# Designs tried in a protein design run: designed miniproteins, single chains. Part 80

Each design is a single chain, and the fold is of that chain. pLDDT is the mean over its residues in the fold that is shown.

## One batch from the design tools (miniprotein)

Design m2772
Fold by ESMFold2-Fast:
Structure m2772 (fold): chain A 100 residues (1-100)
Amino acid sequence: STFEARPDLTPEQRLEAAEKVAEKVLEKLKKEFPEGSLNMEHVELIARQMALDALLNTMSREELYENVKKLALELGYSEEEAEKIAEIVVESIEEVLKEL
């Protein structure tokens, strides 16, 4: 599957979509990591940046997943945490983009 760039959207619409992705990611991760084991500011930043990247650049689901995972690892998360973050971020992006 592929995420197509959305040049038809205004900058304001892209920022609104990125915000919705961040909100969904935070809600989903709070259920998986309720003990505060994640830095929610880092997670929010990852979600916003990856959502904007998906809206501005055509990429495969696999490329998006690997980009999120790499960013999480660079921020110091474990392999398991990075994989869980990547799956939730990609799923949240898919859900928001289907509503556009």
Scores: mean pLDDT 83

Design m2773
Fold by ESMFold2-Fast:
Structure m2773 (fold): chain A 95 residues (1-95)
Amino acid sequence: MEEERKEAIEQLEKLIEEGKRLYEKAREDPKYLPYAALAFEQALRLAGALIPEVRERAEEAAELARRGREDPSVGLEYIEEALKVGEEALKLAKE
C-alpha cells in the first residue's frame, strides 16, 4: 500500500543513485562495470514491480544490464540504457 510503496521508492532511489555513481566510475575504469550493472539490474526489477506502466521496459533493461555485466564489448551501452530507464521509472514512481 502507500507506505510500503514509499519505502520501496526509497530503496529504488538508493539503488539508482549507487548504480549511477558506479556507472560514472565504469566509464573511467571497467572494473566498476559489473557493480554498476548489478545495481541497475536490482533497481529495474524493483521498478517493474512498483510501476506497472514501465514493467515491460524495466524487465528488458534489466536483462540488458545483466548482458552488459557479462559482455564488456557492449556493457557500457547496455548499462547506459538501463540507467535511463531506471531514472525515468524513479520519476514516475515519485509522481
Scores: mean pLDDT 80

Design m2774
Fold by ESMFold2-Fast:
Structure m2774 (fold): chain A 61 residues (1-61)
Amino acid sequence: SMEDKLREALLSLARSLKAAGHSDEEVRAVVTAFARTYAPDFVAANPELVERMVEEAVAEA
């Protein structure tokens, strides 16, 4: 599903950014911007879900 693909992509990106030394605040900003670019229609339809997915990726990474 688009949800599963987005969740995997956000986590992979968050992990890469943290490994590169970025703060949780910086990671959140970048993965949020990425989600809007990668899946704009899904983000527009599911804004609260995407916000939770971003926070989960930042926390798990």
Scores: mean pLDDT 88

Design m2775
Fold by ESMFold2-Fast:
Structure m2775 (fold): chain A 86 residues (1-86)
Amino acid sequence: MVLTEEELEELKKKVKEELEELRRLVEREGGSPVARRELELAERLAETLLRIAELAYEGRLEEAQALREREAPKLVAEAEEVNALR
C-alpha cells in the first residue's frame, strides 16, 4: 500500500478536524475526568497513527511496524481503563 502525499495531507487534516471537534465537545460538557481521559486517549491514538502513516509514506515500513507493535498494546490498555470508568 502506497500513500500519496495528497492522501497523507488529507489524513492529517481529517484527524486534526476530528480532534478539534472532540476538544469542543469535552469543553462544552464541562471537562469531566472521564471525558478528558477519552480526549487524551484519542489525541495519543491520532499522533501514533499519523506517525505510522508518515513512516510508511517514507518507505520506513520496519520502523512503522515497530512503532505499531510498541504503542498498540499501551493504547489498548488505556482504552480498557477508560471503558472501566464508565
Scores: mean pLDDT 76

Design m2776
Fold by ESMFold2-Fast:
Structure m2776 (fold): chain A 80 residues (1-80)
Amino acid sequence: SDEDIDRFREGVKALIAELDSPERDRLIAIVDALAEALKAGHISLEEMVEGIKIALREALPEEEAERVIRRIEELAEKLS
């Protein structure tokens, strides 16, 4: 549902907002764009999660990216 997508989006954005990264605002914009694409039916939840994971791995040191990705995957499991 749109409510579940919005809840997931806000959870992911909260995790990104905790990051001390110059890419923070760009990462938040990517999450918002992917959430809107999912709500429009243009992508799947799996595609949204993969898009976020790719963006995080490009923007952050490997160890920090994988830590944040694990927390995002935990949030996504609650939608299954």
Scores: mean pLDDT 86

Design m2777
Fold by ESMFold2-Fast:
Structure m2777 (fold): chain A 96 residues (1-96)
Amino acid sequence: LFSQEALDLLGRADDLFGTGVRLYSQGEISEEQFRERMIESIELLRQGLILAGADEDAVQKAADEAIELIRKGASLSDIVKAYSDLVTTGMETLKL
């Protein structure tokens, strides 16, 4: 059971990530704007997962690694994988 605040953060992260990927794939935003949105989505996902009760140390580490990859110019596929890996880390460490 997640708090409404955690659900809202997770929903915002997913919307920002999905919209960012779509707009970039359609050529509607720049690479710089895309990477900024990806980093923001990772930060929202981090906050939502921690509030949901995921392991803070594991989530912080995975999020920091994802942000570093994005800032270093990682490919779209690597960014998608990093986001998915962060979700998996959060979900696997949830004690429900």
Scores: mean pLDDT 85

Design m2778
Fold by ESMFold2-Fast:
Structure m2778 (fold): chain A 97 residues (1-97)
Amino acid sequence: EEIEKKIKELEEKANHYKRGAQVARDAAVSKARVLHGEEYAEKLGKEIDEAMKEGPEKVRAVGDKTDPEIRALVHSLADQVEKYNKYKKEAEELKKK
């Protein structure tokens, strides 16, 4: 059925961005470890994880406080989370119809 196929496509897109978010998060923490050491990387990882519970805007704000290289990776994470939320919501709305 056309609706079921559309829901599956949206769920696949959401999962793609969920995986992209994990990659961006891990890359940001890894870059922080290289630039500032383990303690800084652990603190940044915790701040990102807490911000992810609040939403993509909070993730972006965490990035704004970091070095340009780390900021770019954290902003990429925020973009991935925003797209994940968008496609997940679209899939859930179609399921209600």
Scores: mean pLDDT 85

Design m2779
Fold by ESMFold2-Fast:
Structure m2779 (fold): chain A 64 residues (1-64)
Amino acid sequence: SAAEIARLKAELDAHFDKVLKEYNEQLAAETDPEKQKLLEEYIKRLKTFRDDVNAYLDAKAAAA
């Protein structure tokens, strides 16, 4: 149901927020330029993945 999908989205968004906070804190504390680049890339990939997951769930809710 759309309500179940909305609940799953909320739970996933909370998890993404937690992981993004951890990566951003690591980036802020990191002094190695190569590790900074890797953290920035992981943050970017995670944000893209979050957007893709949300788009997928929205499409499923609309088709239900």
Scores: mean pLDDT 85

Design m2780
Fold by ESMFold2-Fast:
Structure m2780 (fold): chain A 61 residues (1-61)
Amino acid sequence: SAATERAEQAMYLEVLRLEEEGETDPERRIARAARVLREKYGASEEQVAAAVAALRDWLAR
């Protein structure tokens, strides 16, 4: 859905932003980005889970 796609894109951009700010641990970046999606962007648990899964699938290629 458009909402899920938006959450996935926001997750990816947040992970990149955290790396630029000096967070180099990928798991910490994912965890912090997921928290920002929930708290700042109001993403649902399902949207956060979908965004995390999509990012992990991309990274695991």
Scores: mean pLDDT 73

Design m2781
Fold by ESMFold2-Fast:
Structure m2781 (fold): chain A 80 residues (1-80)
Amino acid sequence: SKVEEIEKMGRELKEGAETESPEDVRKSGESFAHGLGIIVGDQEFSEESSKKLKDASEKGKEEMLKAIEEVTKKAIELAK
């Protein structure tokens, strides 16, 4: 159930990154990192993910999509 929730959140954020404004994507990324931290129970992971997504959003769409995939995959491993 946690893995399925994380996968869904990651897919939704990736779709947003392709269709929404850069400002909305940045805000969605912050919410995503916070939500992942709650699900996996790891504040350090939440903070690292937030920084990674913020840095990626400043570099561009391709970097943001890659960062979302990496963060989602790591969250799934932590939730197992």
Scores: mean pLDDT 83

Design m2782
Fold by ESMFold2-Fast:
Structure m2782 (fold): chain A 81 residues (1-81)
Amino acid sequence: MEKEVAELRERSRRVTEENVELMRRLGYPEELIELAREVGETEEEILIARLEGADPAEIAELEARLRRLREELARRYEEFL
């Protein structure tokens, strides 16, 4: 489990940085890039929390935060377009 968590963190970090670099190359504003990074980081935290058997209440808080971040990202994306 610990090794799996470490591998997930490394993979998620690489994917997030690749996406951030791509968004910058495509001309997305830095505010949208930061929101996309926060979404990715929160998704990673939820996956790790589930793997480690975290408290259901803690997982619920992370999922609520992810929902808010996704809603903000979608809204800001529409405003940018």
Scores: mean pLDDT 80

Design m2783
Fold by ESMFold2-Fast:
Structure m2783 (fold): chain A 67 residues (1-67)
Amino acid sequence: MSREELVERLVREGGVSREQAEEIVDRLEAGIRAGKSLRDLIEELSREYGVSKELLEEVGVELALSL
């Protein structure tokens, strides 16, 4: 899945702005590349942005497979 598709999904399903969705994707990508656990990233971002952990897990897994 493309970055743009992940951003649009976060806006549509996560109830965040496009700006926030882009920030979430950037933080997931940076964390994954740095070797941070997806579970820790999902917990952090869910609390900061109010997005469901399930949606963040799906987006995070798709992003990891695309890197």
Scores: mean pLDDT 83

Design m2784
Fold by ESMFold2-Fast:
Structure m2784 (fold): chain A 61 residues (1-61)
Amino acid sequence: MSKEEEEALVEAGKAGVKAALEAGNREAAITMAEIMVLIGEYLKSEKVRKAGEELLAEARA
């Protein structure tokens, strides 16, 4: 996975979680963050995995 692709995926994930939280759908926000962690693990991208974990913590706060 390229560095640009990792950055684009992190940005998309942040935008998606923010949109779900603004819509009042915390469950969707948590699910999106969990999917991002799984994608990071599957692709072996530490950057994507960590971003997903941070978003999961924010969605659960």
Scores: mean pLDDT 82

Design m2785
Fold by ESMFold2-Fast:
Structure m2785 (fold): chain A 97 residues (1-97)
Amino acid sequence: SELEKKLKELELEKEILEGLIDIYRGIVLSYLVNEYLKNNDLEKAKEVEKYMRTANAEELIEEFRKLGWDKMAELVEKHVKKIEEIEKEIEKLKKEL
């Protein structure tokens, strides 16, 4: 079915975008943990690791902006909006099955 093919392609695109957000999370997590480790602040290094692993996309965007990484924040915002568009399209197509 062409509908089943479109659904699989949309679900794959969503999975790729979610994976990219997780990669971006890993980048800021590793940066922040390493900064605290350089200052021998082990407690803050552990706290920021735990926080960043559970942070949602909005919290992740805020952390990028606090660091002045506005381009990374904009990339995450763009991917989140695209995921929302894909989710709406998937919902519409599933109602037609």
Scores: mean pLDDT 88

Design m2786
Fold by ESMFold2-Fast:
Structure m2786 (fold): chain A 80 residues (1-80)
Amino acid sequence: MVLKIELPDGSVVEVEVPEDASMEEIAKAVVEAIEKNLPEKYKKIFEERKEEVFEALSSLKTAEEIEEAANLLMKSLGDI
């Protein structure tokens, strides 16, 4: 499956995960994709919170919920 994460700068990152991936694996892939593709000005803020973000995302039950939560987080980060 492919999750689409819109970063604070408006760029979109596509995260490919296996259809049978666990929520923990999806959360890890999303966090790694955000960290790799995030503009430098947001990287420090994200690094300070990435453990909390991973824990929050991995506690969700579906890939769709992880995609929604990640997009909400990126929007929130852009508003700061």
Scores: mean pLDDT 82

Design m2787
Fold by ESMFold2-Fast:
Structure m2787 (fold): chain A 71 residues (1-71)
Amino acid sequence: SLLDKAKELIESGDISKWPEFLRILLQLTEEQKNELKEYAKKIKDPDVQQRALYLLSLTKEELEKLIEEMK
């Protein structure tokens, strides 16, 4: 599922996969985003956790702008 893929991408911490992760975030419901935030809070690596929570805090418009910049 998209949610499972998003969890895998967060856990990897791989910056090169951010465009894929951001595209998935645009497709998730608010409920799925909230589940993903709770998952991110459980990540032991503080840098990965902070990055994931930051991206999950962005609005749809901010996510779209970031995707355009990373393309």
Scores: mean pLDDT 77

Design m2788
Fold by ESMFold2-Fast:
Structure m2788 (fold): chain A 90 residues (1-90)
Amino acid sequence: SLKEQGRKEVEEGVEETIKLIEELQKEIDEETKKLLEKVKKKMEVEGVKKEEILEELRKRLEEETEKMLQGDVEAARNRLILSATISELK
């Protein structure tokens, strides 16, 4: 019946939404790990001080905040990656 079909479609829609959220979180986690590895390599290979890296990342976070306020959806994602990276380096 249409009522049974509607229940199954709602359940399937919830499962698909959960999967999309999990995929987005995984993407943010993977990009954060990549940025952390890149930053650590820069410190190890180029001898850049941790404080200098943190200052650069904070400046980028501020720039991405301005872009987000201008309607850049990608900037909102970049802010999450930068915030996580800064938190891990502290």
Scores: mean pLDDT 77

Design m2789
Fold by ESMFold2-Fast:
Structure m2789 (fold): chain A 61 residues (1-61)
Amino acid sequence: MIPSVEELIARLRELAARYPHLRAYLDEAVRGAEENPELYAQPEVTRLVVETLDWAEALAA
């Protein structure tokens, strides 16, 4: 399922809270998504970001 830009930003914020050592980097990613919602709304970009986040969460579990 392809999430909305809002759902993507919510997942990035959750990851920043879960991984404090990556927080500055993840906050920058949230800012990028907020400033360029059209880019992050593209199906290919959204899919790659979701796959990367799922991979990172699987490694942390």
Scores: mean pLDDT 68

Design m2790
Fold by ESMFold2-Fast:
Structure m2790 (fold): chain A 76 residues (1-76)
Amino acid sequence: MDERLRQELLEKAQKLLQQAAEAGKLKRDYLIKASQARIEGDELTAKKLEEQANKLGKQRDDLLREAERLLQQYQE
């Protein structure tokens, strides 16, 4: 594989991993807030916060999958 193409794949994968890490941090924040709402008896708010966390989790997983695909191509 061309060295420049390998470097571009690595850089793209690194950006995706950074975005996934940011989505993971936001997911954890929403889950903490959901736990607090549940303790306070606000199950509706907890459910909405958990739904937001689930969306962020899906975004993270999609980003990680794409990064994995690029890293596999880099290793070829």
Scores: mean pLDDT 84

Design m2791
Fold by ESMFold2-Fast:
Structure m2791 (fold): chain A 81 residues (1-81)
Amino acid sequence: DEHARKIAEIMGVSVADVYEATRLFKTSAQEFLDAIENIDTFPDWADQMLSRISKRAGMPITKEVLTDPKAFREAIEKLKA
């Protein structure tokens, strides 16, 4: 909703893509938004959040996945396979 819509605007992707990503990454829109918003300001904290998300998703979810629409779509497709 509000969190998913904000992620969509920041990343330049659709809200539907955000919901698909949160489902596949096994995270909430709030947790995902927190990681995006803190990635440059609190990098150590963001790295810990990304590590937790990566463990649940079963693949590396990196800073690039949160900042680059292409890397974001590639991560979604890899988890769908």
Scores: mean pLDDT 79

Design m2792
Fold by ESMFold2-Fast:
Structure m2792 (fold): chain A 80 residues (1-80)
Amino acid sequence: MEETLEQIKKEAEEVAKYMLENKNREEALKKAEEFLKKLEELLKNNPGIFTHDTPLAKKAREVIEESKKLVEKAKEEFEK
């Protein structure tokens, strides 16, 4: 799980950077949408992330929320 969280954070940063630096709007938006869909599937398949109060579950919620917010912010800025 922790290794997966590190991968998610890294992927979010790469997607956000790609969107902000890339002139290919269609490809950038597609990558952002695919990443956000991947996060939704992760949450759907791991409901314990919201119900457990373990340190790991709290870190998972934080990383997922920050990653989602980062990509959504980049997408919003890029669409405008």
Scores: mean pLDDT 73

Design m2793
Fold by ESMFold2-Fast:
Structure m2793 (fold): chain A 82 residues (1-82)
Amino acid sequence: GDALIEELKDILEKLLNSVSKKSKITAEEGNDLSLAGLDLLESAKEKSDSDIEKAISEIKSLSDETDAEELLKKLQEILKSL
């Protein structure tokens, strides 16, 4: 439902903001991460609450990731599993 989409959006924004503050990322890396986050949000709108909850759980597991390339790869893997 809408509450799960808002939680997914919030956790993605917190994750991307955290990486940007902890690691100096390039403009290209920042753009790629933002696009991956937007793709995840758009895909999640068409998925079941169960699938969205799994995606939220997987994204929360990335909270300590500081490498932008590895984070992008993992976000893309979550998108593919949705």
Scores: mean pLDDT 81

Design m2794
Fold by ESMFold2-Fast:
Structure m2794 (fold): chain A 110 residues (1-110)
Amino acid sequence: MELIEKAKEHIEKAVDALEEGDYDAAAEHAVEAKKYLDEAEKKKDTLSEKEKLSLQAAIHAVKAIIALLKGDYESAIKHAEEAIELAKKAGDEKLVEIAERLLKLAEEKK
């Protein structure tokens, strides 16, 4: 699903920005990712079960990024862990890697 893939590209760029301390860029990429995910959710009935799991994993990854930006590290950890679990069920190795990076960032700030 191209909308989910575009959202994942923005999620990765947001995580890269967080690791570099560029919180403005991280917020902009999180907003773009959310736009693609909202459009994908409107088409959820056309998605495979694997794509639905990747969609939910990506939604949790964006929630983790937003929580990190707000300083809510406990919420960020919870959403990153959910993203890892859902991405593993989807077989989405790239999203597992991204979500594990988010978990590490949240744990380092706690």
Scores: mean pLDDT 88

Design m2795
Fold by ESMFold2-Fast:
Parts: sequence; C-alpha cells; structure tokens
Structure m2795 (fold): chain A 60 residues (1-60)
Amino acid sequence: MSQETLVRLGEQLGVAPTVSATEEAIRRLLASGDVNPLLEAAHKIGMSVEQVQEIVKRFR
C-alpha cells in the first residue's frame, strides 16, 4: 500500500493528512472494535476488501 493511499484514507477518517496520523487513527479504530468507519473510508477511496484486510492484519 502506498503512502499516498494511506494519507487519502486518513483524510476520509477526518485526521491530519499524514501517514502517522492515519496509522494512529487506524489503531484506535481497531482497538475500539468498530471497524465500520475504516471500511467506509476505504470504500470512498476505492480500496479493495483485500487491501483493508492487510491494514487490519498490519495494525492489530
């Protein structure tokens, strides 16, 4: 996954347009047990289900 894709994902999640802010937002969502905002953001930027699964595996 490219850094550009990660920044776009963060923008959809309402965080600063940086890789670190996006990674922190993803970790917080996974820790909360509600991944729906992550799935919605990924869908809006055209990410595949496989790419979302790789994010979940990487940040859990």
Scores: mean pLDDT 77

Design m2796
Fold by ESMFold2-Fast:
Structure m2796 (fold): chain A 58 residues (1-58)
Amino acid sequence: MEWVIATVETDDPEKARQAALERARALGLRPVGEVKTHTVTGPDGKIYTTAAVRVEPA
């Protein structure tokens, strides 16, 4: 099963979620199930949130 992943410089998981969903849509893929988010402080001291969503061919 394929995943679409987007990482955004933000502490707001909703922004990362929207980025992943927009990427899936742009690729013609259908999101399936829950978007998973994970927030970390990067080696540059900035906060990043990664969103991952399972996708199927549309």
Scores: mean pLDDT 80

Design m2797
Fold by ESMFold2-Fast:
Structure m2797 (fold): chain A 88 residues (1-88)
Amino acid sequence: SMAEKEEEEKVKEAEKIIKEATELYSRHLGKEKAEKLVEDIAKGIDPGEIFPVSESELEVAEKVREAGKILEEAEKKKAERKAKEALA
């Protein structure tokens, strides 16, 4: 139960980082482009060199990459739990 609670807290923090990053980028790119950019960064895809990037936006991008890894690991664990429950 303690380990599951720690995983939930990490997922919530990661989701918060993704949301805040999307809001920050939307100021420059608009909502649709910001959502795509954050999704690409979270997946580890290079967003390209076609937009101006500030130092603060680079720091946010690094946090998004870390958050994306946490969310992907959590989703994999959730899929493994679902498969185990289906066999029980």
Scores: mean pLDDT 73

Design m2798
Fold by ESMFold2-Fast:
Structure m2798 (fold): chain A 72 residues (1-72)
Amino acid sequence: AAERARELARRAEEAVAAGDWIAAVGHFMAILALVEEHPDDAEVLREAARTARALGLDRVAERYERRAEEAA
């Protein structure tokens, strides 16, 4: 799960850099599906936070960062 979340986060960051917001959101939604499957996996939560921040969703990123700290 963590390795897949990391790859999806990387693809989301690449999509943001390319201006492809539809692809970036799609990759973020795939990470959120991994969060649903592994709600206490600190690494998956960190990748969700990282991707949310790349998308400009700072409040969402802060919530996932807190959850990751609690899960670690």
Scores: mean pLDDT 84

Design m2799
Fold by ESMFold2-Fast:
Structure m2799 (fold): chain A 81 residues (1-81)
Amino acid sequence: SELHELLAEGFELASELQRILDEVFAKDPNNEEAKRLQAELGETVERLIEAWNARDLEAVREEVERLRELKRRAEELKAKL
């Protein structure tokens, strides 16, 4: 199902984003932008789970798109280190 495929993609993106943030924190433990991205990751994953529990396909798509944007921002942050 599309809902299940999007959930799987969302968790893969969240895992990849966490790995990138862990690499940033390893080089700069007090990086304020990384701390903000970590908070946004947590909030986005919470909303993704809520959307999936509600079977709201559009909300799941929005949160997966949010995770893609957060990952892009984290990769840009890592490139500056």
Scores: mean pLDDT 90

Design m2800
Fold by ESMFold2-Fast:
Structure m2800 (fold): chain A 73 residues (1-73)
Amino acid sequence: DEIDITITVPSSLSVEEAVAYAEAQLKAQGITLNEEEREALEKAVASLRPGETARFLVHHKGKTYRVTLKREA
């Protein structure tokens, strides 16, 4: 099964705050990131400019999650 998750990150947040926000959103849905996935999230957030979108895959407990990160303009 393929599950789509969209996280909209407020442009007012710092990179560190944005990473914590996105991780908290995923955790609220029962998704825990491994070390490599957490690093991918950190890099994606750090590279996102206002109005941009990044996408990555998370594999957790036999399910595939398509995670879309949107940064508010």
Scores: mean pLDDT 79

Design m2801
Fold by ESMFold2-Fast:
Structure m2801 (fold): chain A 83 residues (1-83)
Amino acid sequence: SKDALLAEMRASVERMEEILEEAKRLNVPEDVLKKIERHLEEARRLLEEAQTADEATLARLAVEVGSLEGMAEMMLAVEKKEQ
């Protein structure tokens, strides 16, 4: 449903905000921090677009937001692995 997809996208954006906050606390390199910030900004833009999208477009946008979340998570994971 549209409501379920919007809720999933909002949850993804919230998790990305948590990823950014953790990255800041771990003092990750500035270039990595900027990349995470850009992915979060793009996810927020897609979520805004989703508010007026039809259900089929919304499903595509939800997948794209999930991909951005995954990329941000991987960037943070790489930094954590380097310790």
Scores: mean pLDDT 88

Design m2802
Fold by ESMFold2-Fast:
Structure m2802 (fold): chain A 69 residues (1-69)
Amino acid sequence: MKPTQEQKDIAREIALSVKSLSQDEQAVKEIMEKTGLNEEELTEVFKAVSEDYPEIQDLSSFTRLIEEA
């Protein structure tokens, strides 16, 4: 139920490989498919990753998009 470190690492790698995660629905779907995480779990993962990597604006934009939904 809670994301594993492996799932967090996979999500981080994919997020870092895209330039605008909040505008790329396909990247989000790919992360869900590879990790098995749902939207709620992905939101938690990206919040944790954005705290560790504050220079990555794409992750901050993604968490903001989910919060607005």
Scores: mean pLDDT 61

Design m2803
Fold by ESMFold2-Fast:
Structure m2803 (fold): chain A 55 residues (1-55)
Amino acid sequence: SPVDELRAQIERVRAQIAGLEAQRAAHPEDADVLDTAIGLLRARLAELEAQLRAL
């Protein structure tokens, strides 16, 4: 269903964010690049959550 597909996408994006946040904590020298990537994924997460709420 569209709901199940959106939930699966949300969980994948959340896992990606968690991985990058862990990497950022371990490698603060890469903070600028990782913060940009995390920001883009958080924006995508918000978009997917909004789509799920609209169903």
Scores: mean pLDDT 90

Design m2804
Fold by ESMFold2-Fast:
Structure m2804 (fold): chain A 80 residues (1-80)
Amino acid sequence: APSREQRREAVLAEAELSVLFMHLSVAVRYGIKLSPAEIARLRARGDAALARLAAAGVPQARIDALRAQFDAALAQAEAT
């Protein structure tokens, strides 16, 4: 079973991803064009959060699903 510390880290990392998803979704919904620098910062934060989930022992299938959702959200924001 994952440790208490690993469980806490997984919760914090997934919360970070949720914030990033909301930011991207709101930008697309309101037609707000994010700069390439803003997209790069969001990508870096998402990559770091996914790496933290992997380090916390989150199953690879879940990480792959979150990666696919995040990449799709970034692509949609870049296309806005």
Scores: mean pLDDT 86

Design m2805
Fold by ESMFold2-Fast:
Structure m2805 (fold): chain A 79 residues (1-79)
Amino acid sequence: PEIIVTLENGEKKVIEVPEELTREEAVKLLTEEFGIPEELAREVVEKLRTEKLTPVELGNAIAEAFRKLGIKVKVEVRF
C-alpha cells in the first residue's frame, strides 16, 4: 500500500509501506521520511496500543503528529 501526505502548500509525499509495520519501523518512518521529532513519533505510535500498525493506523499517526506540530496535512492510504 501507499501513504500519500499532502501539505498545505500542495506538495505531495508518497511512501510505499508494507501491510503491517512494527512500532519501531513506524517511528523510524515518521522520523526519517517526515522529519517528525523522535519523541513525538514515539508518543503518537505508543498511543495506538498495538504491537503492529496497519497502513491506515500509520496514516492516522502521521496526521496526529503533524497536528501536534501545528501543520495541516491531508493523509490518504491507497491499496
Scores: mean pLDDT 79

Design m2806
Fold by ESMFold2-Fast:
Parts: C-alpha cells; sequence; structure tokens
Structure m2806 (fold): chain A 95 residues (1-95)
C-alpha cells in the first residue's frame, strides 16, 4: 500500500514534467532513467513495495525501448542503451 502510493506520487510528478518538456523517444528514455533512480532511492529508504513496483515499470519501459531502438536517432539509441544497461544492473542489485 505505502509503496504503491509513493510510486504513484513520484511517477505521476515525473510523467507530468516529461510530458510538458519532452516528446517521443526522449520521454521514454527520461522515464526509464527516473524509474531507475526511483528504485535506488526506494531501496536506500527500505521501501521494498516501491522497489518491486518500480522494477515492474522499469522492465516494461526496457521492453518498449528495445522495440523502438532501430527507429531512433543514433545519439538517442546510445542514450537508450545506456539507460537500459543501468536499469538492468539496478534491477539485478535490487533483487
Amino acid sequence: EVGKLVTDDLYLAAVNAFNMFLSGDERLIAQLKFTTLGIKLAKELGDKESVETLIELAKRLIETLRKMLPSMDPKLQREAEEAIKEAEETIKEAE
């Protein structure tokens, strides 16, 4: 319950900001980076419910980004690959 509420608050705030300033592929990369940071922060705070919820969100974003990689600009592809690697490493450390 607490973890779900915290995830909703943090995620909604970030999504609103990203939707205002970013579009397309940049938004997805920013969402994954924010979700990864959220996992690290939730783990440090001992909020296991938020960690689990954010891991699920990160995995879904990783799948979406992997499908979009071939159609991205080369610079965005590199950023997406780095974001995916950091997210996968963070998930592995959190599990």
Scores: mean pLDDT 75

Design m2807
Fold by ESMFold2-Fast:
Structure m2807 (fold): chain A 63 residues (1-63)
Amino acid sequence: SMGELLYEKGLEEKDPNTLVQAGGLYRKQGDFAKALEYYARAYKIAGNDELAERYYKESEELK
């Protein structure tokens, strides 16, 4: 899927903006757990560990 391709690209390039785009696609589909997981990864790559942990926990609670 486009979301999966953007996720892989964002991880390879260590680009938080690409990961946010991938998360946005899942959010539009109503998959909030997946969106928050990708946002958490983006914040971690951007160096914001506090927001990364918060969004990751939120994602796990929605599963």
Scores: mean pLDDT 80

